# Designed miniproteins, single chains, continued (5), part 49

Each design is a single chain, and the fold is of that chain. pLDDT is the mean over its residues in the fold that is shown.

## One batch from the design tools (miniprotein)

Design m17674
Fold by ESMFold2-Fast:
Structure m17674 (fold): chain A 85 residues (1-85)
Amino acid sequence: SAIEVLRAMLEAAKEVAKQGKNADISKAAVDALTEALRHLDQGDLDGAAAAWGRAKEVLSKDPTLLKKAEEAAREAAQKVIDEEI
């Protein structure tokens, strides 16, 4: 389902964000991703997408970390899609 795909993406991105070298960027990104996951738990896909956008904006201050988070999110999404097919 779309919710399962989005949850996997957000959880993967959050784990990558935790590993960032800049504590302020990592904390702000983790907080935004936690907000996105909360919106998903409430069925608010628009709120989750908005919070994910804020997380990416924060992560853009560390381009290498953003790339890793986006790659991890794509891999997590693909794994869920492959398991549903």
Scores: mean pLDDT 84

Design m17675
Fold by ESMFold2-Fast:
Structure m17675 (fold): chain A 100 residues (1-100)
Amino acid sequence: SDAEIRALAREIRTYVELMVAETRPFLSEEARARVDALLAEFRAVLDGGASPANFRRARELAEEIARVMRPHLSPAQQAGLDAVLARIHELAERAEALAR
């Protein structure tokens, strides 16, 4: 349903924003700038509508954000990041399937 797709889009956005906010203090200035650029693109993709292509691209951007952030984290923080990323992946795949 359109309501379920919109709810999934909001939940995906919430998890990505939380992932970035919690990790941001540990990043270098260069990594923060790269994450900010990717996050702006992620927001623009979700604002562009609830299409399968947009959910796939949002997932790819979330994975790239996590890849940039991961080297700046302790092993325990990396495990937390990977758990959040797995949830984002699950939500995005479900949203992509429902948006067809």
Scores: mean pLDDT 88

Design m17676
Fold by ESMFold2-Fast:
Structure m17676 (fold): chain A 95 residues (1-95)
Amino acid sequence: GKEAVEEVKKLIEETLERAREAVRAGDEERFLEILRETEKELTELADKHIDKLSPEQLKELKELLRRLHEELARLLAELRRRRGLPEPEVVPFAP
């Protein structure tokens, strides 16, 4: 149970660090690749641990994923703004 939450927290921290580097580099292609890789890893973690989660742990994970989505949306908007592009209508990330 706790292991799943800890693995997701670690993945979120690693993803946000990589995403911030892509924003600093102005590299939208790399940013989108990070999103795709993270979505795949989150899906694999969900499949591995879904039957081991308490309702409280599931609620905590949903909140963590919601915050990750919001932060990634902000970072993508900043990346596009730095490039003189409009803000994205949809972030291509579905946690």
Scores: mean pLDDT 78

Design m17677
Fold by ESMFold2-Fast:
Structure m17677 (fold): chain A 113 residues (1-113)
Amino acid sequence: SVEEELERIEELGERAIEAIENGDKETALENIEELTEIAKKSTDVEVAKKAVEVAERVFEVALKKGDKEVARKAAEALLTAAMQLLKVAPKEEILRAIGEALRAIGRLFELSL
């Protein structure tokens, strides 16, 4: 159900953030990867939107912690969710999600040097 997918996305985000804070990179990457797979499979606008919000949250925490590898993985999840949103959402929501994904990519580019 949509409700179960929304709950799972939030849970994966919380687990990824906890893993980042504890320095458990492997667990963080695994939870982000599962979030990305849910985003890829979803045709529901609310699920794709929640995946964008949660991936952005994980990305910000990874940046604050200085974990470039986890931040890159979270940015990939964010881009995947934004691309799914492009297929199912109203124009205004699509533009917002694209803006968030582009900002994440820009910040990763700054960190890659």
Scores: mean pLDDT 83

Design m17678
Fold by ESMFold2-Fast:
Structure m17678 (fold): chain A 93 residues (1-93)
Amino acid sequence: SHMERLAARHLTTALFLVNAAEVGLWLGEDPETIRRDLEAALKHARRALEFASPEQLEDVIRVLEYIREVARKAGFDDLAKEAEQLIEEARKR
């Protein structure tokens, strides 16, 4: 469906952004740059969750878990908590 395609596109974008944040953390990039990538990843993951079919929920949860772990490593506890809230929302669907 169109919604499933939107979910997949947002999820793919979230994956690229969280990977960019993890690479940035490895390279010692500016914390503000890492935070912007993680915030953008969360925005796209939230949109993916909004459009996701039941079959896509596990993939959305996995991307959110990855965002949570990178946010924790970077010291952005607020972003890690937001990711955890979205994981719990996805698990309730």
Scores: mean pLDDT 91

Design m17679
Fold by ESMFold2-Fast:
Structure m17679 (fold): chain A 73 residues (1-73)
Amino acid sequence: SVKQKAVNRLTASKIIDIGDQIEGKDTTPLRVKPSDDEKEEIKKETGMTDDEIKSLYEDDFKSIMKEIEKKKK
């Protein structure tokens, strides 16, 4: 969906931060849920509700993890 594409785009921008964790630059545990700031940004850009963002973010988070495995060498 259009909303899913918007979330995927925002998700891609976070791959750098997750890449830093994999490279050992950051040991902060990854979250399944978006931060409050991230939810506000997604709402502003897409007009989605909190529940919609949560569902899409969980799907995107799993997709990110799969892509990270490809990039991890």
Scores: mean pLDDT 57

Design m17680
Fold by ESMFold2-Fast:
Structure m17680 (fold): chain A 60 residues (1-60)
Amino acid sequence: RPLTRQERIDRVNEAMLRVAEALEKGDPAAVQEALDEIIRAYPEHREAVQQLKDRLLAKL
């Protein structure tokens, strides 16, 4: 589903905040949920976001 530019920006901004909070708390489930939200905003980058998810979860 194509998102508008504004919707995409809003989703990424919210998801990035959630990723930062989850990393501070050491919550792998919250990291995963936040990164899935970024994938919804940028489905073309799904593979790159999946790799980032694996790396972030490995650090926790």
Scores: mean pLDDT 77

Design m17681
Fold by ESMFold2-Fast:
Structure m17681 (fold): chain A 116 residues (1-116)
Amino acid sequence: MKEKLEELIRKLGELGRLLEEAVRLATARGLGADEAVAREVARISELLTRIQEMLEEMLSLSEEEVKKKIPELIRLVEELKRLVEAFAARTDLPPALRERMARLLEEILRLLKELS
């Protein structure tokens, strides 16, 4: 259990770094001043922070208490995936970067479902 939670935290950290790269690319293309892009970035950052905080809290919980929180975590990650896909489409991100983020999100969802 704890090892899988730590792996999830590491994967979310990697996703956060890729999102920072994506925001830099969008800004370089002049999209940093777009209010819709700014709102999507803010929402993505809020969800990432919330998911990371939940995982950190779960490191101190029993396996039964962790299991009770997994459905909420899955819903948040699925929402994050939808927002990341919308952001990538709106900002026309390079396919390689989009594929890397999509793979990480799918791996995170798979690990969470294994914890259910």
Scores: mean pLDDT 83

Design m17682
Fold by ESMFold2-Fast:
Structure m17682 (fold): chain A 68 residues (1-68)
Amino acid sequence: IITDDQYQRIRNTTSSQISSYGMNRKSSGRLKTYLLSNRGKRISIRDIADYVGTSQSTVRRVIRKILG
């Protein structure tokens, strides 16, 4: 579940910054949209990876960089 603090970090992280963390621009935009749309829900790394079109390992690393 995304906390209010984590939600603000996601909002303040640009798609270009997410792209610099090792994800293409299209996937970066999709990741940001997915996380913001699922604030109060359990998040599956597999579902994110499938939606975003990248590997689960990439999703885990990028989310860690966004959230600290």
Scores: mean pLDDT 76

Design m17683
Fold by ESMFold2-Fast:
Structure m17683 (fold): chain A 113 residues (1-113)
Amino acid sequence: DVLQKIRDAADGKPGYEDLTLLDVLEELIKNSEKLKLSPKQEFMLRMTLLDLKTNAEKYTIDGKPLAPNMPLNKSPVNLLALAEILLTLGLDPELVDYLRARAAQLQAQGVQE
């Protein structure tokens, strides 16, 4: 289950602690049929992945640039960016809330980007 893998990655769970924003976007694309994404939504994910690989520096959350090669469990900015992508796709509102809460928890623990 790709949605469970995202939760495990956000928590830094053993076996998932190295998963990046790019890795998660590739998993979402790979599982697009199981997630019941439209062709337009899958195309948006593919374009987002390509753009983050080539132009990540132009994207910011609260004035901080994305670090798409950083593990999710070490990147509040990447967790917030992923939550925004999932929200745009209409995927799992509980996961969106979880990712935002996890980002806030990491920031409170002094993980700043």
Scores: mean pLDDT 83

Design m17684
Fold by ESMFold2-Fast:
Structure m17684 (fold): chain A 93 residues (1-93)
Amino acid sequence: KAKEELKKAAEAVKKKDLEKAQEYLRKAALLSPEDSALLGGLITALGLVEAGKLDEAKKLLDLIRKDLDKVSEELQEEVKEIIDTLLKIIEEE
């Protein structure tokens, strides 16, 4: 279930395992095709953080956050947690 994969992604982000977080987000996108574009944006943001492109990652996360209400209601909390955790990691650099 997409929500389960997003919970695993959020936990992986908290542990700074960004590669594992991207894998869980890919699985969530396959399980929730309607949300795949936004989840793809999160995968891109994770890749930007890994590459040290923190300003680009922050801008992308801000855009995704503004579209959070367009995500399936049952997934919004987990997506928000991933965004908030990534922003905190960027700020702690």
Scores: mean pLDDT 83

Design m17685
Fold by ESMFold2-Fast:
Structure m17685 (fold): chain A 116 residues (1-116)
Amino acid sequence: EKKEKEEKAKEKLEEINEIFVKVLDESDKKGLSALETALRIALAIAEWELEHSEDREPDEKQRELLRKAKELIENAESVSNISEATLLILELGEAGVREAIEELKELIKEKLEELE
């Protein structure tokens, strides 16, 4: 149903906006770098997608998106790398590819630990 799809999209945008506001406020209070803030936003979005995702097998396009997102996170030198990776996480989440999001979540956690 179109209305159900629109309501779900609205709820997702509201929850993502709350994540952005909360992480930005916490990062500002703690004096975190822009890169660390971007990684924390990406982590929170990945966790949200995992709570709402169905477990679907990735197709070839989704496997390529996963590879690109991994490279962007592992080689993150700027906020733009993490912003691009976050968009890929959102696309993988919409596709319901839980395994890919779990893998990206662990990489983001490892990258955050390296920065602390």
Scores: mean pLDDT 79

Design m17686
Fold by ESMFold2-Fast:
Structure m17686 (fold): chain A 84 residues (1-84)
Amino acid sequence: MKSYLEGAISFVENQKKLIKEGKVDKVLEIARMLKLHSEMLGDDFSVKVMEEVIKAAELAKEGNLKKALELLDKVIKRLKEKLK
């Protein structure tokens, strides 16, 4: 469990970095693919994380970069709180 949370945190932090670099379409492609796979496996935890990443990337694509980064920071904080 703890190693899965660490992996999820690193994944979200990497997507935040890609969004800051303007690679929003790449983030959308990756997150949509991973959401589909997680839904097929019944992994509700990963589905929720991917939905939040997709929402952030959509906000960034619409020019709302600040709201996109704030959403990802909230996801990272939530995941870190589950580690303790």
Scores: mean pLDDT 84

Design m17687
Fold by ESMFold2-Fast:
Structure m17687 (fold): chain A 97 residues (1-97)
Amino acid sequence: SAVLEEIEKALEPLVKKLEEELKPAVEKAQELYAAGRTVEAMKIYADAYAPAYRELIEKIRELLKTEDDPAAREELLKQLEEAQKRLDAVVAAVNAA
């Protein structure tokens, strides 16, 4: 939808930055996974993704403060809920490891 495309464009600079910052952790986790060190790989993924999801959540909340379109607000709230669920999941994974 046009609303989703507009939100994706607003988030693109942050997502790109986070993908670049996550790359070294992802590469190390992939190396550990290939070596059969699955628990260590999962912990590195979760430890790297938790702060990334927190930063994404903060950006979505910032966009919500200035968004006037009801359809865009609904989409931002859905993305906020999804990002929060993913953050909760990676935090739980770190605590279980």
Scores: mean pLDDT 83

Design m17688
Fold by ESMFold2-Fast:
Structure m17688 (fold): chain A 80 residues (1-80)
Amino acid sequence: MKYTLGEKLKEIAKEVGYDKDEVTREELLNIISDLIRKLKRDPSEPGVYDVKGTKLGEILGKDRITVEELLAFIEKNAKE
């Protein structure tokens, strides 16, 4: 199964080494995993990550996000 990346997700994916318009399911999961690894976990709030000063934070207009918000962004910007 292949996913077509929207412009915003494609720009973020480039930061973790993916510059393709279409990705496999495995590649999409790797992008998600690598993005989460780049994020700093907020020690005061379980499941919240600091994205201040990152491209993801700029695109979402937020200083902090949850993993659920990241997954929702990816789902909205990746089409089968």
Scores: mean pLDDT 77

Design m17689
Fold by ESMFold2-Fast:
Structure m17689 (fold): chain A 66 residues (1-66)
Amino acid sequence: MSAEEIHKLTKVISLSTLTTLVNAIRQKLSDEEVAKLLGFSSAEAGRAMKEATEEVIAEAEALKAA
């Protein structure tokens, strides 16, 4: 995912939704559980959201370190 897509995802996802995704990743929830939390029926959607959230976290940490 590009930096532009990561920034767009951060703007679209509310802080509470992002916090929920971060906690889900930290709690080792399955792709299906993450999908259910976001209202998706597909485990693949949950996996994509987990990967996108990890990218957002990595970019935020890089910006904070700068």
Scores: mean pLDDT 69

Design m17690
Fold by ESMFold2-Fast:
Structure m17690 (fold): chain A 85 residues (1-85)
Amino acid sequence: MEEKLKELLEGVERAGEAALRAIDAAKSDAEIEEIRARLEAERAALEASLEEIAALVGDEEIAREVRAAALAELDRAIAAADEKL
């Protein structure tokens, strides 16, 4: 169980790093706005998806931790996009 949580959290961290790199690599406000809009849509979907995540991982507590970590990474990426705009 702990190993599964670790793998999921590592995946979330890598996705967050990829989003930050994409924002840093963006060369125009239009590109940043597209990334920001996508991140906002992903955040809204993720906020609504606790039951779906719980079904996938088989544990509501793990699902809550993974969702919280993913929301935190999305919030950081959105903040980085806002700062660069």
Scores: mean pLDDT 78

Design m17691
Fold by ESMFold2-Fast:
Structure m17691 (fold): chain A 69 residues (1-69)
Amino acid sequence: SREQLLQQIRAQARRLQKTIKELEEALKDPSTSQSKIDELKKQVKKESRQLQALLHQLWPDSELYVIIK
């Protein structure tokens, strides 16, 4: 249903926001390894793609993913 899809979108958006915050904190910490930063960047990309796929299911012509880049 649309309601289930909206719930999935909210959950995925929250996950992405948390991962972005973790990446921002990692970038501020000079002791963070490049490997950890690279993994967080990959995770952001993966979660962003998952969110874009869900948004496309709800609105095929949605411009919301342009803001999420």
Scores: mean pLDDT 80

Design m17692
Fold by ESMFold2-Fast:
Parts: structure tokens; sequence; C-alpha cells
Structure m17692 (fold): chain A 67 residues (1-67)
């Protein structure tokens, strides 16, 4: 999914603003070297499928994909 789609889904699930969710996607992309679309997809999976907070999901994506 696109970074925008991921940010919209995360914002809805977590009760955050779109801008807050998008900034988290961009932050994870910078930390991992992934594209924004890839970072968004991975982050959205953790939040939506596993019920993790955005902070927890971001930390796990960085740990797993910072290579």
Amino acid sequence: MSAKEAAERIAEAEGLSFEEALRAVESVARATGLSKDEAGELLAKRVLEEGLSLTQAGALVVIEHAR
C-alpha cells in the first residue's frame, strides 16, 4: 500500500491525526532505509493486525528491517 494509505489506516485505528501517522511512517522509513510505501505497509500491518500501538509497531519494524 502507499504511505498515504498506510497513514490513513493507522490514524483511523489509533485515533491519531493523519499528519501524526504520516510523520511516523516517514520516521520509520528514514531509520530503516525502506521506501515510505514499504515502511507504511509494515507499520500498518503491526498496528492493524497485531493491535500494537504506533510506538511499539515502529520500534519492531526498525528492529526487524534496519539492515
Scores: mean pLDDT 82

Design m17693
Fold by ESMFold2-Fast:
Structure m17693 (fold): chain A 73 residues (1-73)
Amino acid sequence: GPPADPEVEEALDLAAQGDALLKQGRYEDAVPLYERALALLEATLGPDHPALDAVRQNLRAALEALGRHDEAA
């Protein structure tokens, strides 16, 4: 298989940290971790990789809990 990309490893670690914060109800702290994880995964694996779907779902859940799901001016 391809060599393990350090960016993918970092993204998975960030996502795991975000998951822990999400379970604690720390949505404001989880959001930046998921955003960083998504940026790294999109850059390395491409925007349509299945690994991004789980992170996007959790980011959406965190944003929804914060009322930031949509930008209401």
Scores: mean pLDDT 78

Design m17694
Fold by ESMFold2-Fast:
Structure m17694 (fold): chain A 81 residues (1-81)
Amino acid sequence: SAADRRIAALREFAAKVLPLLSPEDAARFRELVAEMEALLRQPETPERDARLAALEREILGIVRRSARENGAPLPTTVPPL
């Protein structure tokens, strides 16, 4: 399904990013990814999509900050959801 493909893409993105994060950022990132996975399994509603957009912005904030602090080449683009 489309949801299964989006979840697979999100998990691949998470696997690439997680090893490069601090323990604190990794813990928060895991919480955000888990919430996104749960939302992707729910019916498509404007409220769900707004929450997904907010979670994506927070994830990108963590990734961009970590990339600047550690000088690591991190994927700065969340997969299209």
Scores: mean pLDDT 79

Design m17695
Fold by ESMFold2-Fast:
Structure m17695 (fold): chain A 86 residues (1-86)
Amino acid sequence: SMMEEILKEALETGERAVEVAAEAARLAHELGDQRTENEAKRLLTLALESMDEAKRNPEKAEEQLKEIEEVLERAERLLREVRERA
C-alpha cells in the first residue's frame, strides 16, 4: 500500500540521517569540537524519535518523513562543514 511505501521511505531516510549525524559527531569529537558534536547528537536523537513515531503511528509516516528529510539535510550540511575543518 502507499502507506507502507511511505513508512519504508521514512525509515530508510531516517537510517541515512542517523548515519550522517553519527559520522558528523565522530569527526567533531576527533576535532575537539564539543559544540558541533552536541549538535550532531541532537540531530541523531531527532531522527531516531521521528523514526520511532512513524513505527508507532504509520498514519503519520508522511509527516515524519518530512521531519526526517529536514534532519537529514541539516546533518549533511553539518558533516560537510566538519569535514572541511578536518
Scores: mean pLDDT 89

Design m17696
Fold by ESMFold2-Fast:
Structure m17696 (fold): chain A 98 residues (1-98)
Amino acid sequence: SANQLSFAKEYLKLLEKFIEKAKGKSNEEKIELFKEFAKELVELARKHKLPEEGIEAFEKELEKAIKYLEENPELMDEFLKQLEELAKFMKEYIAKME
């Protein structure tokens, strides 16, 4: 519980930082920023000692998402909107656990 809450708080900080940096950028630049965010998020999961099988599965899904966005950069704005909704959900979740 405490470790999950700590992970969620740090995840939210990384996600909000990515969203802020991505605003006003080209789709190609947003994808590069998302790659940096994805790498930091995987490193965060390892820092919090999440199950390795779960981290490997998550890393593969991030790699698939990145490939898809690189092939379809026009979808990046819709993907960013989905990440903004995720950030809102995470804020509400964290607030309820405090």
Scores: mean pLDDT 87

Design m17697
Fold by ESMFold2-Fast:
Structure m17697 (fold): chain A 100 residues (1-100)
Amino acid sequence: DEEEKLFDIIMNQSGRFIPPGESRGLVFQIGVGYISEEALKFLKEAKEVVEKAKNPKWYVDEEAARVLAKGIAEGKSFEEIRKEVYEASGIGRIERYILG
């Protein structure tokens, strides 16, 4: 299943999906909540290369990683994936409880 393969890649290689130069202090704490369009395109195109990579750099929220993998496998747009990952991430859940 492509979704399961993508999930494993994300969990083991999360640091590779967040490009340098972004405002990332919060992302390093939460994982994939603010994935960039460039990182998403890299993941889609470099799936085989990423599967061979080792030494994951960052811990990733499993719920957010699952949503990211599903969105990529279903061919969702960057904006759709970003919104769903944000909602699934710790950031999205915390924000809802603070603002609600």
Scores: mean pLDDT 52

Design m17698
Fold by ESMFold2-Fast:
Structure m17698 (fold): chain A 108 residues (1-108)
Amino acid sequence: MSKNEQGVKLLDLLKDEVVELGKRYVQAVEENKPLSEKRVIAMIFEEGRKQAIKQFEEVMSEEQVQQVKNALDAVEATMRDENATAAQIQAAQDAAVKTLDQLKEQMA
């Protein structure tokens, strides 16, 4: 039971990171920032994902960890697509947040 509460808190922190980094990436696309700046944001997201997965492995089932990985993979794929529009990036972020919310509901 206490591990479920820890998992919910970690999912909330991950949602905040996805929203914040996603907002920064969408802004960089809309402002036509250099590819180097966009790549830095994507790298920060990739490192954050690795750290989050390591923490989730201690409090979640293997199946739940895989659901988190799948949600984050979709966001990363959009950030790595040089032709992705701000709307497509936002849609990927919204889908990931929805998946994380569903996992929180399962753990609550």
Scores: mean pLDDT 80

Design m17699
Fold by ESMFold2-Fast:
Structure m17699 (fold): chain A 74 residues (1-74)
Amino acid sequence: DALAEISALVPESEALYEAGAEVVVLIGDDAEELLERTRKALAEGKAVTALLTSGPGRVSDAQVEELLAEFAAG
């Protein structure tokens, strides 16, 4: 389950963010491709916010804005 795997990477991304890593927002409509992009960014030492815009785990525009604001606020 690509969505579950992306969710499992959130603590690693948060640890990188707390360490002062570069922040990258990844937005995609394919959960498997979004997961691959998230893994690549984390492997490069970048903090990641991954947002899925289609399918069963999709987020609304309002949820995207809320997540981006929350991540930017720390």
Scores: mean pLDDT 71

Design m17700
Fold by ESMFold2-Fast:
Structure m17700 (fold): chain A 91 residues (1-91)
Amino acid sequence: LRARAAEVAARYAAAVRASAEAFQAGGPSVTLVLVTRSGSVATVTLELEDGRPVAATLTLEEVEDEELGEKEKAELEEQLKRIEELIAAQA
């Protein structure tokens, strides 16, 4: 959990850096991948405004064709909250 939170923060920082470059190229959004401890993956789309993320949307259809348990769902929701906190902290 703690190690995954740090990994999510690092991926978010990399996505923010990539989004600054993409914004200069005219890109309106950036996607990043969340991974659960079980190895399930989900995609988050970051909406950009003035070159910074302002919203995050979780897309569960990008999860491997596996039934999500409550634990995996809760872990993805926690990672999404972490991303939302990082967005709020930059405001």
Scores: mean pLDDT 60

Design m17701
Fold by ESMFold2-Fast:
Structure m17701 (fold): chain A 111 residues (1-111)
Amino acid sequence: SSELQQARQLYQQGVDLRNKGEYQKAKDLLTQSLQLAQNVDPRLTARTLINLGDVYIDMGEFDKARKYLDEAEELARRLDDETLLVAVASLRTVFLQREDPAAYAERVAAA
């Protein structure tokens, strides 16, 4: 659909901007992609939620990052998509390192 084509384009542009460190623009485009993808493509929706979580981690907005990662994980579980679940788990590790470095260090020492 035209909506899905627009969602994919916005997703790719948002990811590219994130990789360039343009977090505000990346957030805006990924949010627009999410609104379009939610109606048509669950896997694109999950990938967009993961990348929004990543952007919010980089911006230090940890409450928003947590919400997007929780939503992405729930959707990935419904899709039974191991690749998406691994992506969320990896990003949660980065999140813990940034939000609470002491808790991360304790978890690593206990492992």
Scores: mean pLDDT 87

Design m17702
Fold by ESMFold2-Fast:
Structure m17702 (fold): chain A 87 residues (1-87)
Amino acid sequence: SMKERVAEALERSVREAGRAAKEGNLKTAETAARFVAASLINAGRMSEEAYKRVLEVAEEEIEELYKADPKKGEIMRKEVEKAKEKL
């Protein structure tokens, strides 16, 4: 379905944002974190299933960022928590 394809696209976009945050500087991590937050909000407005799937990927990317750079991990975690509060 269209909703399934959009959910898959959001999951891929979140993984790519996580990679960009990991590879870039702190400003890149902040931009990527805002993009992940926006993707999660979009998923939450579509369905609970899309929200759950995109959140799981976002949390995986946060954990990977904490292992690579705790400051980047914290930046993404804070933006994702703000996104959760808007839903």
Scores: mean pLDDT 87

Design m17703
Fold by ESMFold2-Fast:
Structure m17703 (fold): chain A 94 residues (1-94)
Amino acid sequence: MDDKLIEQKVYKITSEESKKKALEEAEKIIEEKKKEGYKIVIMTEEALENSTKEEQEEMRKIRENLEEYDVLGLTETGDNQIVLTKYTAKEKLK
């Protein structure tokens, strides 16, 4: 499948300070993209702990229908990386 649907920005975490800065930069991008109509899915440990059941259900619905929405996903990996992934809706596929 064509990788054109997925754009990723990877932040390498070397310290707690670098993690905080990466999350702050990602939040700025998230706020801008949310204003553009993007659906936001945050899968970091902090977000999962602080999210409501309704917010978790909404994120699950977005993840099940990634192809129908312009989606911005934020994930924390076991390799000490924060990954920001942009998914483009089917109707915008070039």
Scores: mean pLDDT 69

Design m17704
Fold by ESMFold2-Fast:
Structure m17704 (fold): chain A 90 residues (1-90)
Amino acid sequence: MKELEEIRELVKKAEELYKKGEVEEAEKLALEAAERLIAFLKSLGTEFAEEQAKKVEILKEQFLEGIISVEDFIEGLKKMVELVEEHLKE
């Protein structure tokens, strides 16, 4: 699915920027990826997708509150994207 692939690419780019020390840009891309992932999951209209959307919202809130680092936020988003991709496979 094109949207999920684009979200995965945003998360990957955020990780690459973070590794280069471009922390502010990595943070912006990670937040964009999280918002797009939430919107994508809500658009699917399934109980699984709604549950995963809530988990992404919690992860985003923990990052915004300073509970988790940028690195932890990016890693959490990577795992969420992988889980969603596996669930949507035939």
Scores: mean pLDDT 85

Design m17705
Fold by ESMFold2-Fast:
Structure m17705 (fold): chain A 118 residues (1-118)
Amino acid sequence: MLEVADRVIEAAQKAYELGDKEAATVLASVGMALRAIAEGNYELAAEYFDQASEAARKMGVPEASELFRKAAEAFKAGNPDEALRYIAEGLEVLADKSKNPEVQKLFREAAEAVRAAA
Protein backbone atom coordinates (compact mmCIF):
# COMPACT_ATOMS: atom_id res chain seq x y z
CA MET A 1 0.00 0.00 0.00
CA LEU A 2 2.73 2.57 0.88
CA GLU A 3 4.47 1.91 -2.48
CA VAL A 4 1.16 2.52 -4.31
CA ALA A 5 0.59 5.71 -2.26
CA ASP A 6 4.08 7.01 -3.19
CA ARG A 7 3.46 6.33 -6.92
CA VAL A 8 0.12 8.21 -6.83
CA ILE A 9 1.72 11.15 -4.93
CA GLU A 10 4.49 11.27 -7.60
CA ALA A 11 1.74 11.42 -10.27
CA ALA A 12 0.22 14.38 -8.35
CA GLN A 13 3.56 16.25 -8.49
CA LYS A 14 3.75 15.66 -12.26
CA ALA A 15 0.16 16.91 -12.74
CA TYR A 16 1.05 20.07 -10.77
CA GLU A 17 4.13 20.62 -13.00
CA LEU A 18 1.83 20.30 -16.05
CA GLY A 19 -0.29 23.17 -14.62
CA ASP A 20 -3.34 21.02 -13.84
CA LYS A 21 -3.95 21.99 -10.20
CA GLU A 22 -7.33 20.20 -9.95
CA ALA A 23 -5.85 16.92 -11.28
CA ALA A 24 -2.90 17.36 -8.88
CA THR A 25 -5.36 17.84 -5.97
CA VAL A 26 -7.28 14.63 -6.86
CA LEU A 27 -4.06 12.58 -7.16
CA ALA A 28 -2.54 14.08 -3.97
CA SER A 29 -5.76 13.39 -2.00
CA VAL A 30 -5.91 9.78 -3.29
CA GLY A 31 -2.21 9.24 -2.47
CA MET A 32 -2.62 10.64 1.07
CA ALA A 33 -5.72 8.47 1.55
CA LEU A 34 -3.75 5.36 0.51
CA ARG A 35 -1.06 6.32 3.07
CA ALA A 36 -3.77 6.61 5.75
CA ILE A 37 -5.06 3.12 4.78
CA ALA A 38 -1.52 1.70 5.15
CA GLU A 39 -1.48 3.18 8.70
CA GLY A 40 -4.92 1.63 9.47
CA ASN A 41 -6.61 5.06 9.64
CA TYR A 42 -9.76 4.54 7.54
CA GLU A 43 -11.43 7.68 8.98
CA LEU A 44 -8.58 9.88 7.71
CA ALA A 45 -8.64 8.01 4.37
CA ALA A 46 -12.37 8.83 4.05
CA GLU A 47 -11.62 12.56 4.65
CA TYR A 48 -9.03 12.55 1.84
CA PHE A 49 -11.48 10.81 -0.54
CA ASP A 50 -14.08 13.49 0.29
CA GLN A 51 -11.41 16.02 -0.82
CA ALA A 52 -10.80 14.00 -4.03
CA SER A 53 -14.58 13.99 -4.67
CA GLU A 54 -14.72 17.82 -4.37
CA ALA A 55 -11.68 18.25 -6.67
CA ALA A 56 -13.27 15.94 -9.29
CA ARG A 57 -16.47 18.02 -9.13
CA LYS A 58 -14.42 21.21 -9.73
CA MET A 59 -12.91 19.47 -12.78
CA GLY A 60 -16.48 19.05 -14.13
CA VAL A 61 -16.51 15.25 -13.76
CA PRO A 62 -19.48 14.47 -11.44
CA GLU A 63 -19.23 10.71 -12.20
CA ALA A 64 -15.73 10.59 -10.63
CA SER A 65 -16.88 12.81 -7.74
CA GLU A 66 -19.68 10.31 -6.96
CA LEU A 67 -17.27 7.33 -7.08
CA PHE A 68 -14.83 9.03 -4.64
CA ARG A 69 -17.78 9.85 -2.32
CA LYS A 70 -18.80 6.14 -2.40
CA ALA A 71 -15.17 5.22 -1.59
CA ALA A 72 -15.25 7.57 1.44
CA GLU A 73 -18.51 5.91 2.62
CA ALA A 74 -17.00 2.42 2.12
CA PHE A 75 -13.92 3.32 4.23
CA LYS A 76 -16.17 4.74 7.00
CA ALA A 77 -18.07 1.41 6.91
CA GLY A 78 -14.79 -0.59 7.14
CA ASN A 79 -14.95 -1.97 3.57
CA PRO A 80 -11.49 -1.12 2.11
CA ASP A 81 -11.65 -3.60 -0.83
CA GLU A 82 -14.88 -2.06 -2.17
CA ALA A 83 -13.51 1.45 -1.54
CA LEU A 84 -10.32 0.71 -3.55
CA ARG A 85 -12.49 -0.52 -6.45
CA TYR A 86 -14.47 2.76 -6.43
CA ILE A 87 -11.19 4.74 -6.38
CA ALA A 88 -9.78 2.87 -9.38
CA GLU A 89 -13.07 3.42 -11.28
CA GLY A 90 -13.06 7.16 -10.42
CA LEU A 91 -9.47 7.57 -11.63
CA GLU A 92 -10.35 5.71 -14.88
CA VAL A 93 -13.31 8.08 -15.45
CA LEU A 94 -10.98 11.08 -14.94
CA ALA A 95 -8.47 9.57 -17.41
CA ASP A 96 -11.23 9.10 -20.04
CA LYS A 97 -12.53 12.68 -19.53
CA SER A 98 -9.07 14.34 -19.51
CA LYS A 99 -8.27 16.64 -22.47
CA ASN A 100 -4.51 16.60 -21.76
CA PRO A 101 -2.96 13.26 -22.86
CA GLU A 102 -0.14 13.57 -20.28
CA VAL A 103 -2.68 14.08 -17.45
CA GLN A 104 -4.78 11.21 -18.91
CA LYS A 105 -1.71 8.94 -18.65
CA LEU A 106 -1.11 9.97 -15.00
CA PHE A 107 -4.72 9.13 -14.03
CA ARG A 108 -4.55 5.79 -15.91
CA GLU A 109 -1.25 4.80 -14.25
CA ALA A 110 -2.69 5.75 -10.83
CA ALA A 111 -5.84 3.67 -11.52
CA GLU A 112 -3.73 0.61 -12.48
CA ALA A 113 -1.64 0.95 -9.29
CA VAL A 114 -4.80 1.14 -7.12
CA ARG A 115 -6.41 -1.85 -8.92
CA ALA A 116 -3.27 -3.94 -8.26
CA ALA A 117 -3.63 -3.11 -4.52
CA ALA A 118 -7.35 -4.06 -4.35
Scores: mean pLDDT 85

